# Designs tried in a protein design run: designed miniproteins, single chains, continued (5). Part 54

Each design is a single chain, and the fold is of that chain. pLDDT is the mean over its residues in the fold that is shown.

## One batch from the design tools (miniprotein)

Design m17980
Fold by ESMFold2-Fast:
Structure m17980 (fold): chain A 89 residues (1-89)
Amino acid sequence: SKYEEALKKAEEAANILREAGVPESDAQAVLDTAKKAIEAVKAGNKTEGARYFTAASLLAVGTGLEHGVVDAANEAIKKLFEAVKIAEE
């Protein structure tokens, strides 16, 4: 399903952060927030979905800045954007 594909992209975003050496708690927070976004879209609430995807992206930015892995954070955000596109189809 498209929601399983979107979840895979969210998991890829979290794995990019993990491989860059950010704390597991930070990578997991990005994933959990993206999962809430996908659930909201699946329930028909696109506005809440957009809010949660924005929150996940901001968490990725914050983690990238704090841990000096801005390039990895940018790659994770690209994966979150792919998740949004898939979930909104």
Scores: mean pLDDT 89

Design m17981
Fold by ESMFold2-Fast:
Structure m17981 (fold): chain A 77 residues (1-77)
Amino acid sequence: MKAEELERRAEEAEKQGDLKRAAELYIEAGQLYALEGDYDRAIELFDRAAELASQTPGAEDLKKAAEKNKAKVKAKK
């Protein structure tokens, strides 16, 4: 699956108010952007995922996942 497709699906989930699903999709899209070497875009999506997870009760695991993925990408720069 393309990173751009996952990002689009995340944006759609966010607009529908499914913040947990949006955070999951933003993490997946960010991981694909990182694999493509687009580290800046990956970091932006991980930040967005962490923000949405922070607004969602019971999504502490998603926030941690986004923060860990961001740290790994920053270490590669």
Scores: mean pLDDT 84

Design m17982
Fold by ESMFold2-Fast:
Structure m17982 (fold): chain A 56 residues (1-56)
Amino acid sequence: MKTITPEQQELINKEMKKTLTPESVEALLKDLEELSAEAPEASAALREVLKEALAA
């Protein structure tokens, strides 16, 4: 797909929430730390998505 719509993003967030366990969160945080070194902008965007998914 060329662009993710808000509707599609919500579905992705719901799927992420179902998959999120303490172990999965630790793995994601590790990946975000690695991504911060390579692409800090992308890391910030992913942190926003993860924060929103966990808060909901």
Scores: mean pLDDT 65

Design m17983
Fold by ESMFold2-Fast:
Structure m17983 (fold): chain A 61 residues (1-61)
Amino acid sequence: MELSAAQRELLVGVALHEIREAEARGIPREEVLAHLRATLARKYGEAVAEELIAEIERRLA
């Protein structure tokens, strides 16, 4: 599935917010990333999910 740059940016932004919220509650980042990867793969396919997770990880570094 093809996502526009704006759609990709929105999804990454929402994911970053969810990760920070979960980390503030003591949930491990690895658990949150695994959940996000599974959810994105279900909605957008595995290749798109991998691209989005890579961008999320880049922004968390």
Scores: mean pLDDT 81

Design m17984
Fold by ESMFold2-Fast:
Structure m17984 (fold): chain A 89 residues (1-89)
Amino acid sequence: ALGYQQGVEPRPGDPEKLKKEAEELVKEGEELFEQGKKALKEGNLEEALELFEKAAEKYREAARLGYEEAPLNEALARMHISVIKLELS
């Protein structure tokens, strides 16, 4: 198949709105992810965990809206969550 799945961004009715919302969610997720990385570097595991959980939630919402890169970003945030939870247990 030639690219039929990769760019379903233009959708009847809401292409620009969905894309804009997804981009804003990814931006919020990125800010939370960077804050989580900073907290992790400072040894604040509990704060880092909360920030990565919030980042994963933003990426999950963006993925639901069809943002192609959001599932990868969510997976990276969840990886950090898993490592921190293991250390806190």
Scores: mean pLDDT 77

Design m17985
Fold by ESMFold2-Fast:
Structure m17985 (fold): chain A 61 residues (1-61)
Amino acid sequence: SLVDEVLALIDRWAAALRAGDFETAERLRARVEELMRTLSPEEREEIRRRYAEALGRVLEE
């Protein structure tokens, strides 16, 4: 599903940020933003929650 695709991209984005690969992280962020525009409000809310969790993990490491 699109939700699963976005969640996988968020995980890759977090990994890229942790590795210091900001070019890859920016491309993945842009792709996530693009896909988010095609989702329902409920799906976007779930993804936003997971995004905040992923960002929190990166910042706490």
Scores: mean pLDDT 77

Design m17986
Fold by ESMFold2-Fast:
Parts: structure tokens; C-alpha cells; sequence
Structure m17986 (fold): chain A 64 residues (1-64)
């Protein structure tokens, strides 16, 4: 459905943004926010719970 395609596209955009932020040496809080948003979209897409939890864990680790 169109909703799932839109969420998948947003996830891809966040993945690209993550790469740009890491390359630019951005603030850890900004990197953590991207991971957090990716986790929210992955959960809304019904992806594996372990994958969603891994993204949330990465967000917490990046912020610290």
C-alpha cells in the first residue's frame, strides 16, 4: 500500500542522512536522532522486533 512505500522511502532518506552526518563528523545527538527516527519507521513498517531494538540501542550508544 502507498503508506508502506512512503515509509520505506523515508527510511532510505534517513539512512542517506545518517551517512552524510557521520562523514561530516556531526554532533552525536544528531546521529542518535536519525537512528531513533529509523527505529520508529521500522516499527511502523512491522519489521523484525530485534532489528527495531538494535536501532534504538544504536541511538542510545551514539548519544553517549
Amino acid sequence: EAERERLAAEFDRLSQRYGELVKAGADPAEIAEVYRRMAEIAERLGLDPGFVENLRRKAEEAEK
Scores: mean pLDDT 80

Design m17987
Fold by ESMFold2-Fast:
Structure m17987 (fold): chain A 97 residues (1-97)
Amino acid sequence: GPLGSWLAGFSKIVEGAESPEAALAAAIALFGEKDVFAVRIEEVAPGEYRVTVVALPEYLEHHTALMTSFMEGISEADARAGKPLKIEVEGVAIPLP
């Protein structure tokens, strides 16, 4: 089994983005740039991007608050966009330093 899951990976599908940079900016804004350790973006269909963000270990000190803010941001973004957001949450097994 994994050596504890202390770092969280989150992904979401961003539809209707004009560019990968626009999709990335939208995803990072939900977390706050300072709390993002790594980001991956890939185009899964024309104008549809999967954005995966990995939070820093410092996220764990505020995990509940940051998770709540992220989920609220997704709900707000979905409502504003008028379309469903596909959200995938991936656990990464990275031990704390």
Scores: mean pLDDT 51

Design m17988
Fold by ESMFold2-Fast:
Structure m17988 (fold): chain A 65 residues (1-65)
Amino acid sequence: MNKELLFAESEATLMLMRAVVLGDEELARRVAEAINEGLRLAKEGKEEEAVRLLRRAVEEARRAL
């Protein structure tokens, strides 16, 4: 298992949960889209791209929160 991918997915999931709890529907939607795209990239063997996409989404969410 790719540890960087697992950590990035975990962080993105935490940001999604925070956005939902705070009622930020737009942020929740963006993070959920990034998680779905990250999973798609990982299934295609593009794990480095998945990690970069997820880390970017986490950073954008942290700035918005």
Scores: mean pLDDT 83

Design m17989
Fold by ESMFold2-Fast:
Structure m17989 (fold): chain A 89 residues (1-89)
Amino acid sequence: SREEALRRVRELMEEVIRLAEEAERQGGDPKASRLAIDAARVARRAAEQGDLESLRSAIEAAVKAMEKVSPELGERVRELGEEALRAME
């Protein structure tokens, strides 16, 4: 259902925010974490509006921001974003 899809996207974007906050706590670039957090919030709003193009763009922004901290974090955010896009099918 749409409600289940939106709940899943919210959970996945909250995990992106958690990873970004943890990266900053571990001494990562605070600008990169802030960009990822902002992008995750935009992604959640885009999903609520059914705007799949904005959702995809926001996910890519979060991936690029976290790749600046580490390739592994960028890949993890990409996996979470792909799950969010799949939930909106």
Scores: mean pLDDT 90

Design m17990
Fold by ESMFold2-Fast:
Structure m17990 (fold): chain A 63 residues (1-63)
Amino acid sequence: DAEAYTKKGSEYVKQKKYDEAAKYFGKALEIDPKNVAALNGLKELKEVKPDNKVILEVLKKHE
């Protein structure tokens, strides 16, 4: 479910695996497009890796 995906995304952020984190936050948003934890997670990832293509692709898909 969306909450399980946001938890996995957060764990990948702690491991500095930002591509995996972005993918899991993206999966959470596919289930719940207004999921605050996933949206905030993606915004945080963009601040850390502003030019990362995976993060930007996930954000663009959920604009």
Scores: mean pLDDT 80

Design m17991
Fold by ESMFold2-Fast:
Structure m17991 (fold): chain A 80 residues (1-80)
Amino acid sequence: MAEELAIRLDLLAAGAQAMGDNETARLLAEAARRARAGDFEGAARLAREAARRARATGREDNKAFARRAEELARELEALA
């Protein structure tokens, strides 16, 4: 359901914020808003952009984070 995916995106955004990555957190929060509005294509695109940013940091904690964002993007794409 859209709300379940949006909650997972919001939790991931909170995780990014806790790591000090404010821009990735903003992208994921925007993805959650798009998912709640039924824009699954837009939400998936933003989640993939968040994953790309996390990977570009090169930090080990961000690799796991990027994988979770990519998983959410795939689930959103399946609904689009």
Scores: mean pLDDT 82

Design m17992
Fold by ESMFold2-Fast:
Structure m17992 (fold): chain A 66 residues (1-66)
Amino acid sequence: KWKELVEKAEEAYLEGKYEEAVKLLKKAIELDKNPPASVYELLATAYENLGKKEEAEEYKKKASEL
């Protein structure tokens, strides 16, 4: 279920596994077409930690639209 994927992504993020966190969050978004802003915010911060600033800005904008 998408909530379990978000919890696993949060754990991966805290462990510094940003690529795994991104992968899990993308799967969560695919399962729930209307995820809360916090999912996009976490995805944006994970991308920032990976140095992918363009992707981070895209997901920050998505979070602000919710």
Scores: mean pLDDT 81

Design m17993
Fold by ESMFold2-Fast:
Structure m17993 (fold): chain A 92 residues (1-92)
Amino acid sequence: ERIAQLEAEIAKDPNNAEAYLRLGIEYLRKGDYEKAVEWFEKAIEIKESPEAYYVLGVAYLKLGDTEKAIEYFEKAASLGNEVAKNLLEKLK
C-alpha cells in the first residue's frame, strides 16, 4: 500500500530523491534488503546525501555485507552523518 503510493509519486516526479529514500526504507522494514539497496542507489544517483549513504550502509549490514556497510558508512560520515561515524567506531 505505502509502496504503491511512493511508486506513484516517482511516476509523477522521477527526480524526487526523497521518494526513492522512503521506498528503500519501506523495503528495509519488509526485510527485502536487496530492493532497499536498489532504491537507495537510485536516490544517490539523483542526489548524494549523508542520509542516503547511511541507509545504504544499513541495508548492506542487514545483507551481511559488513565490508560494503563500512564503505558506505565512511561515505556518510565524510559528508557529516554523525550516526554513521558512531557506528564505524563500533564496527572497526
Scores: mean pLDDT 83

Design m17994
Fold by ESMFold2-Fast:
Structure m17994 (fold): chain A 56 residues (1-56)
Amino acid sequence: GKSELHKKLLEAIGDVLRALGDLIEAELRGEDTSEQRKLFEEAKKKFDEVVKELDK
């Protein structure tokens, strides 16, 4: 049902926020952010896919 997609949406939002936090932390430390940026982009792609599933 749609409730499972809503749970998946909330989990995807959490993943995006965590990845963004890790990226910001690495930036503040002056570290290489290549991996954190990649993980953030992947989390955003997953979020977009879940949003598209809600339209079905």
Scores: mean pLDDT 81

Design m17995
Fold by ESMFold2-Fast:
Structure m17995 (fold): chain A 63 residues (1-63)
Amino acid sequence: SKLEELEKEAAELIEKLRELGAFDEVKEFGERVKEILSIEDEEERIKKLEELIEEMKKRLAEL
């Protein structure tokens, strides 16, 4: 599903942050993923996860 693909992408981005030693960002983004996955509305979960993925990509580009 779209949600499963986004969860995988988020996990891969968090792993890249961990490899760079960005442990504060790993903790922050990991908690935000957990909060998003607790949302009952699947469309809102997808939208917020897509937004978080774009934010993580921007943060990785700055490191």
Scores: mean pLDDT 85

Design m17996
Fold by ESMFold2-Fast:
Structure m17996 (fold): chain A 83 residues (1-83)
Amino acid sequence: MAVTVEIKEGSPPLSEETQKKIVEADFVELLVSGKLQQPIIQALVNQDLDKLRELLSPYFSKDAVDALVEKARQGNLSVNVVY
């Protein structure tokens, strides 16, 4: 099952319900806006999983970050821009 979530600079952390859906999903589409766009795309292109973890940590729990990083490693994470 695919899940789409949106984050932007200054957003509060996502709800526990949304983060659970991220952990359980087969594929995640991450919609990013503002200053997060380029750093996240660069981390994915470079396979810099430590940098990706650092960039996601303000918005997600440790379990959700770990799930997103693992999905990125498997090619099951896409990143698209909004605004």
Scores: mean pLDDT 78

Design m17997
Fold by ESMFold2-Fast:
Structure m17997 (fold): chain A 70 residues (1-70)
Amino acid sequence: MKEAEELLKKGEEAYKNGDYDTAIEYFQKAADLGNVLAYGKLAQVYYKKGDEETAEEWLKKAHEIANAKA
């Protein structure tokens, strides 16, 4: 959890600097650790890059996890 939060912060810094590729790398690592917020952030970065297909895939994963949580 804490490690995933650190990765989110690094991804947000990269995103703020316009380094979308680095932002994707950090958000993907956070998502791999189970951080649900990272799925939504990945979708946002891909939309920003114009890759709507990949963005929709990440958004679908985020919704599936949100709907499955008790």
Scores: mean pLDDT 79

Design m17998
Fold by ESMFold2-Fast:
Structure m17998 (fold): chain A 66 residues (1-66)
Amino acid sequence: MSTADLIAEAAKSKNPKIQEKVKKGIEYLDKGNDAYKAGNSAEAAKWHQKGKEYFLEAVKLYEEEK
């Protein structure tokens, strides 16, 4: 499965901890995209890294519950 497929499956989880991590990942991804559009590539990289960390935590929790 691709990372995107794993994130999509994690987002379907009934586990509120997994759902919270996915929501945080999306929030930071949006912040990174906004910073990128504003021309702040360094800030965009920070937010995208945070989003990626939350998505990886969500996938890890999903794999442990599955």
Scores: mean pLDDT 78

Design m17999
Fold by ESMFold2-Fast:
Structure m17999 (fold): chain A 75 residues (1-75)
Amino acid sequence: SKLEEMKKQAVEAALNGDTDKLREIAEEIIEYVNPEPELKALAQRMFDRAAEIAKTNPKGAAKLVESAVELLEKS
């Protein structure tokens, strides 16, 4: 699915420490899912945290991206 493709790209950006690309794809994921405002805010915080740590902890950033997408898929 398009969401799985975007998730893969966001995870790859996180693993590469590409914070600009990660933020760009995170915004695309949020726009595509169009979640309720509270869920959007939570997912945005998770993606922002992933971008903050991507250069120092790329595996942790990738896990946060996976968790944010899972949160958006299950709601």
Scores: mean pLDDT 87

Design m18000
Fold by ESMFold2-Fast:
Structure m18000 (fold): chain A 66 residues (1-66)
Amino acid sequence: SAAEARELLERALAAVRAGDLETARELLKQVGTLGFEREAEAAIAALEAGNVPAAEMGVRDMLALL
């Protein structure tokens, strides 16, 4: 649901901003199952590359679609 996706994305954004990359990756995997597969994969790839600003932007872009 949109409400479930929003909660997971808000938690993922907080985790990214806190530098909790393990929690952020896990939450983004869950978001991917809710219709954001491609966007979540891109955000996870950015985290794995160490590009935290790109990951944060990706999460904010997904939130803007809700």
Scores: mean pLDDT 86

Design m18001
Fold by ESMFold2-Fast:
Structure m18001 (fold): chain A 69 residues (1-69)
Amino acid sequence: EVKVEVKVEKEGDKVTVTITAEGPNALEYAELATKLAVETLEKNGYEVTSVEIKVEGDRTVVTITAKKK
């Protein structure tokens, strides 16, 4: 079973979204979750400033940074 965890941290006009996927096909699930998160942020008036992907075995961590337009 794949575990996908999404954490959202807001500080002023800056938002950081951390997606952690663990298990089989973790990278594929992390990529899908990242796409949905980016679309949601842009739909809510945020501009995505960076996306960082770190793969460690069967664990993938994505950090998305966005700021309010």
Scores: mean pLDDT 82

Design m18002
Fold by ESMFold2-Fast:
Structure m18002 (fold): chain A 68 residues (1-68)
Amino acid sequence: MSAEQREKALALLRKALESLGLSEEEIERVINALKEQGITEENIVRLLTEVGVPLATARAMAADLSKL
């Protein structure tokens, strides 16, 4: 994934998490963990479910972001 694709994916994820009502602290934890561990479908699902996003929603978001 290019740096540009990574920045776009993280920006879209941030906006989606904000729309779900997550706090800025929770959003930053997810974003920082993805920057450290890699933006993979598995990591997105795991990190989103850890902050209380429903599994079905987390899987849908991971599938959409993995196409970028």
Scores: mean pLDDT 79

Design m18003
Fold by ESMFold2-Fast:
Structure m18003 (fold): chain A 94 residues (1-94)
Amino acid sequence: MKEIEEMTEEELEIAALEYYLMERMKERGLTTLPEEEKKAAEYLKKAREALEAGELEKAREYIKKAAEVLGIDEEELKKLIEETKKKLEEEARK
């Protein structure tokens, strides 16, 4: 796994939203994503592709679109990032 210290703000935002989608699937007992969550996952995939291409502005745009589809505002996203950091730190300790 990539170290938390090596993750950019954009990588942390993508990881937090991916984690949020995974938790929602578990809570509902779903094996596949519903339509809205599937759209968010597609935007996160595009955000990762843009980030790998060095297109930071496009990556940020797709992250924002994914958050909007999920109804996540900036304050909620910050909370998800902190929760995701804690989980990544625990994973690194195992």
Scores: mean pLDDT 75

Design m18004
Fold by ESMFold2-Fast:
Structure m18004 (fold): chain A 55 residues (1-55)
Amino acid sequence: SEKREEILKLIGEILRLIGEIEDLRLNPTPDTAARIAALEAEIAKLLAKLRELEK
């Protein structure tokens, strides 16, 4: 179903962003804190969408 496909896509995107944060923690750059904050904001946004779809 379309809803199931969208849920799986959101989960995949969240997992990818978590992986990017983990890579930044292992390989820090001068802007690591700002980049992690931006990625965490995107994860929060995707989690809000996922929560809406699970109603």
Scores: mean pLDDT 85

Design m18005
Fold by ESMFold2-Fast:
Structure m18005 (fold): chain A 100 residues (1-100)
Amino acid sequence: LTKEQKELIEKFFKEIRKILNDESLSEDEKVEKVEKLTKEFAEKLKDESLENQKKAYEQILLEMQKLYEEAPEEKRDLVEKVIEVVEKILNEFMEKKIEE
């Protein structure tokens, strides 16, 4: 991963943590905001090679696993749901790149 890609991933997770800690949002609203953020992030990577997208995707999954492990027990269901949404969106973008 390039320095720029690492910084994009760091900013992405900073925004996810901000959304998850926003007490004014319902769980459904948090999931919807993460979905939107993930789509915006994936769009920024769409012009990258398939190999570079895979490397970014793997790094994101590692960071998501860490986020899950750091979460309190009562928040783990929400974090798991967020992980599922992120994985689904990234896989859809990867599939489109392969079809191209």
Scores: mean pLDDT 79

Design m18006
Fold by ESMFold2-Fast:
Structure m18006 (fold): chain A 78 residues (1-78)
Amino acid sequence: LLKTARKLFDEGMQAYEEERYEEAVKLFEEAISLLEKANADPEVIAETYFNLAESLRKQGKTEEADELAKKAHDLLDS
């Protein structure tokens, strides 16, 4: 799970850099699902949520992005 989640995260970062924001969103969502199932470090999950939020902002989904960024911040305070 962690190895697959890392691969999805890396592919999401590449998609973001290539301005393929819709694909980046899907890749980060899949990575988060696997990280949560693996009970991964909250810092790693939060980082992935921040990248998902930024990808959503690039699509103009500002409200959804703000909610996910807040969730990422809350994970680090837990």
Scores: mean pLDDT 83

Design m18007
Fold by ESMFold2-Fast:
Structure m18007 (fold): chain A 100 residues (1-100)
Amino acid sequence: KIEEAEKWDKKGKELEKTNPVLAALYYMKAGNYYREAGDFEKAIESYQKAADLFEKAGLYGGAAVAYRNIAESYRKLGNDEMAEIYEKKAEEFEKKQKER
């Protein structure tokens, strides 16, 4: 049911200016519901919004998780080329989180 995903996507939009980290978490939740519904294209859109907000906040671990979910969603769509690109991007952000 796409209605639950749309609810969380709207909540994310409302919070982008006041609490961008919570907005990113709500976009992750929306992406998860779209993925469970089999709407991988909408899942990618929501995860991309989450990744952008996590990245701007310097929360590289959150961005990495979002990019891994984007990669998995592209594999479900049969787009292995895009999946590999986002898998590498997730690995890059995982390294940034661990850098001293």
Scores: mean pLDDT 87

Design m18008
Fold by ESMFold2-Fast:
Structure m18008 (fold): chain A 65 residues (1-65)
Amino acid sequence: MPPSERQRQITEELRAASRALAAGDEAAAEEHVRRAGEIAGLSEQQVQQLRDSLRANPGRYGTLA
């Protein structure tokens, strides 16, 4: 029922990305999204889609985290 350790780490990276974006640090936000994708085993295309989603809806990950 509770998320796995991997899912927890992904959530932490996405939360950090959301906070970095809120602080205006786009480079740090992109780095955290990349790490989340790496932990999740996402392809480069999927990581790019996640980055695009974060930029289009920065508040989404803040509310999920």
Scores: mean pLDDT 71

Design m18009
Fold by ESMFold2-Fast:
Structure m18009 (fold): chain A 96 residues (1-96)
Amino acid sequence: SAKEKIAELKEKVKKDPNNSQTWYNLGLELLKDGKVGEAKEYFQKSIELDPNNSISWFNLGFIYLMQEDFKKAREYYEKAAEISGDKALRLMAERA
């Protein structure tokens, strides 16, 4: 279940708090569980540890878009596009 996976990932970040991928995975599972605010915090932690994690930047942009923070959504999508070199993400940022 999502709850069991979240508990497992919370234990993993407690043991290795500098693993950006585990913070990302925890954010993703929380987003799937509808815990948007907590997911946002953990994606933020992921990019603090690894600023080149373009997927975490993209997911933060998506959360800001869901929250109707269009300025932040654009900023985070632009950063994701810059890191990944993804022309489609750059186009999405320009249209937000």
Scores: mean pLDDT 84

Design m18010
Fold by ESMFold2-Fast:
Structure m18010 (fold): chain A 68 residues (1-68)
Amino acid sequence: GKSEIHKKMLELIGEILRLIGEILDLEREKEENKDDKEKVEELEKEIEELEERIKKLLEELKELSKEY
């Protein structure tokens, strides 16, 4: 029912917000370590992985919103 879909949507929104928070923390760490090229490259890869995960969750959220 709508209640189950609503709960799932809230879970997805919560996960997306959590991942956005992680990206902001990593961006700050990149700025703090800007002179460490190896560290910056590692952090950029982590950010890209989190961005891809957010994209997948947003697609899932869009599909659920159509059924709601």
Scores: mean pLDDT 86

Design m18011
Fold by ESMFold2-Fast:
Structure m18011 (fold): chain A 76 residues (1-76)
Amino acid sequence: MPSPEEVALAAEVEAALAAGDLAAAEAAVDRLEARFGADHPVALAMRAAVAAAQGDFEKARELLAKALERARELGL
């Protein structure tokens, strides 16, 4: 199960993206990466969401593929 901190940071990214605040979304992803690692599935998925919001769909797709692979390695 994801930790409460992981869930809270992911929710912060989603709230920032819903508000159109890309800077706040990036800051929340940076904190998620600092706490859990840039290769953590949720960190990769949230970074992909920010990339998609910026219009970088190729980067978003690559990050989502990496997130799915990493989640499988962790048995998630």
Scores: mean pLDDT 82

Design m18012
Fold by ESMFold2-Fast:
Structure m18012 (fold): chain A 63 residues (1-63)
Amino acid sequence: SALLERLERLLTRHVIEHGDLLSRAEALALLKEAGFSEAEARRIVATLPEQASAGEVMAAVRA
C-alpha cells in the first residue's frame, strides 16, 4: 500500500538521521506524515513501548 511504502521511507530516514529508536511522539508524527488519520495514528502509537524500533512501528501498523 502507498501508506506503508511512505511510512517505511519516513522511518528509514528517521533512523539514519536520529538513530534506531522512536518516541511515541516521533512515531505519531511520522504516521501522520505518511497519511494515517489522527485516530488511526493514535491507536497504533498506544500499542507501542515508550521507545520503539522502526520494525516495531511497522509490525504494529500491519497488525
Scores: mean pLDDT 85

Design m18013
Fold by ESMFold2-Fast:
Structure m18013 (fold): chain A 80 residues (1-80)
Amino acid sequence: AEEGARRAEEAGREGRAEEAAAYATEAARAAAEAGDAEAAAEAGRRGARGAGAGPGGAKSAAGAAAAGISGAGGAFEAEL
């Protein structure tokens, strides 16, 4: 889960916004499946930040952020 977030940050720094968003979305989903709401939210935020750094990143950033939020919600509820 966190590994995917780190890959998203790296891809974003290298200007690969689409790849960064994909890694962030996958990391958030994996964290949500593991019941880790914090990791899911963090992965979504990191992916959104990385994706937004690229020229076409606005839509990719929104997608990654939405995935993190949705994953965080589900994981949070599972922890109860």
Scores: mean pLDDT 58

Design m18014
Fold by ESMFold2-Fast:
Structure m18014 (fold): chain A 87 residues (1-87)
Amino acid sequence: SSRFEEFNKLLEEMGNAVSARDVAKFEEIYEKMLELTKDYPELKEKVEEMRRRILAALADPNATSRQIHDIFVEGVAEISKIMKKLE
C-alpha cells in the first residue's frame, strides 16, 4: 500500500539520521511516522519503543555506533513483522 511505502522510506531516512547522530532530523522523521501509525496501535507502540531506545542510546556518551545501529535494526525487524501482518 502507498502508506507502507511512505513508512518504509521514512524508516530508511531515520536510519540515515541515526547514523549521522542527527537528533533533530530523527525527531522530525519520528513525528511523520507517528502520524502514519495513528490507526495501527501495535505499530505505533513499536515505533514509540524504538524511539525511546534510540534516544537513550544517542544520549549515552558510552554508546557505540554499533550498539545504536543494532537497536535500530531490531526495531525495524519488529516493525516489519507487524506491517507484513497488516498487508
Scores: mean pLDDT 85

Design m18015
Fold by ESMFold2-Fast:
Structure m18015 (fold): chain A 68 residues (1-68)
Amino acid sequence: HHMEEHLRRGLEHKARGDEAFAAGDYEKSVEHYREALRHFREALGPDHPLVKEVAARYQEAVEALAKK
């Protein structure tokens, strides 16, 4: 139950992060990817491919935000 809830919330935040990134709203993208990572690490563990994928997206968003 609790791991399924973390997976669901992680997927919702990933989708919101992807939408924000596509819109050029890198600040919101960073916030959503950060929450997605928190939930996915709880559900899947830090070494899972989905965690690595979202971590890479988080880094892209942080870099985009830093460049303005």
Scores: mean pLDDT 86

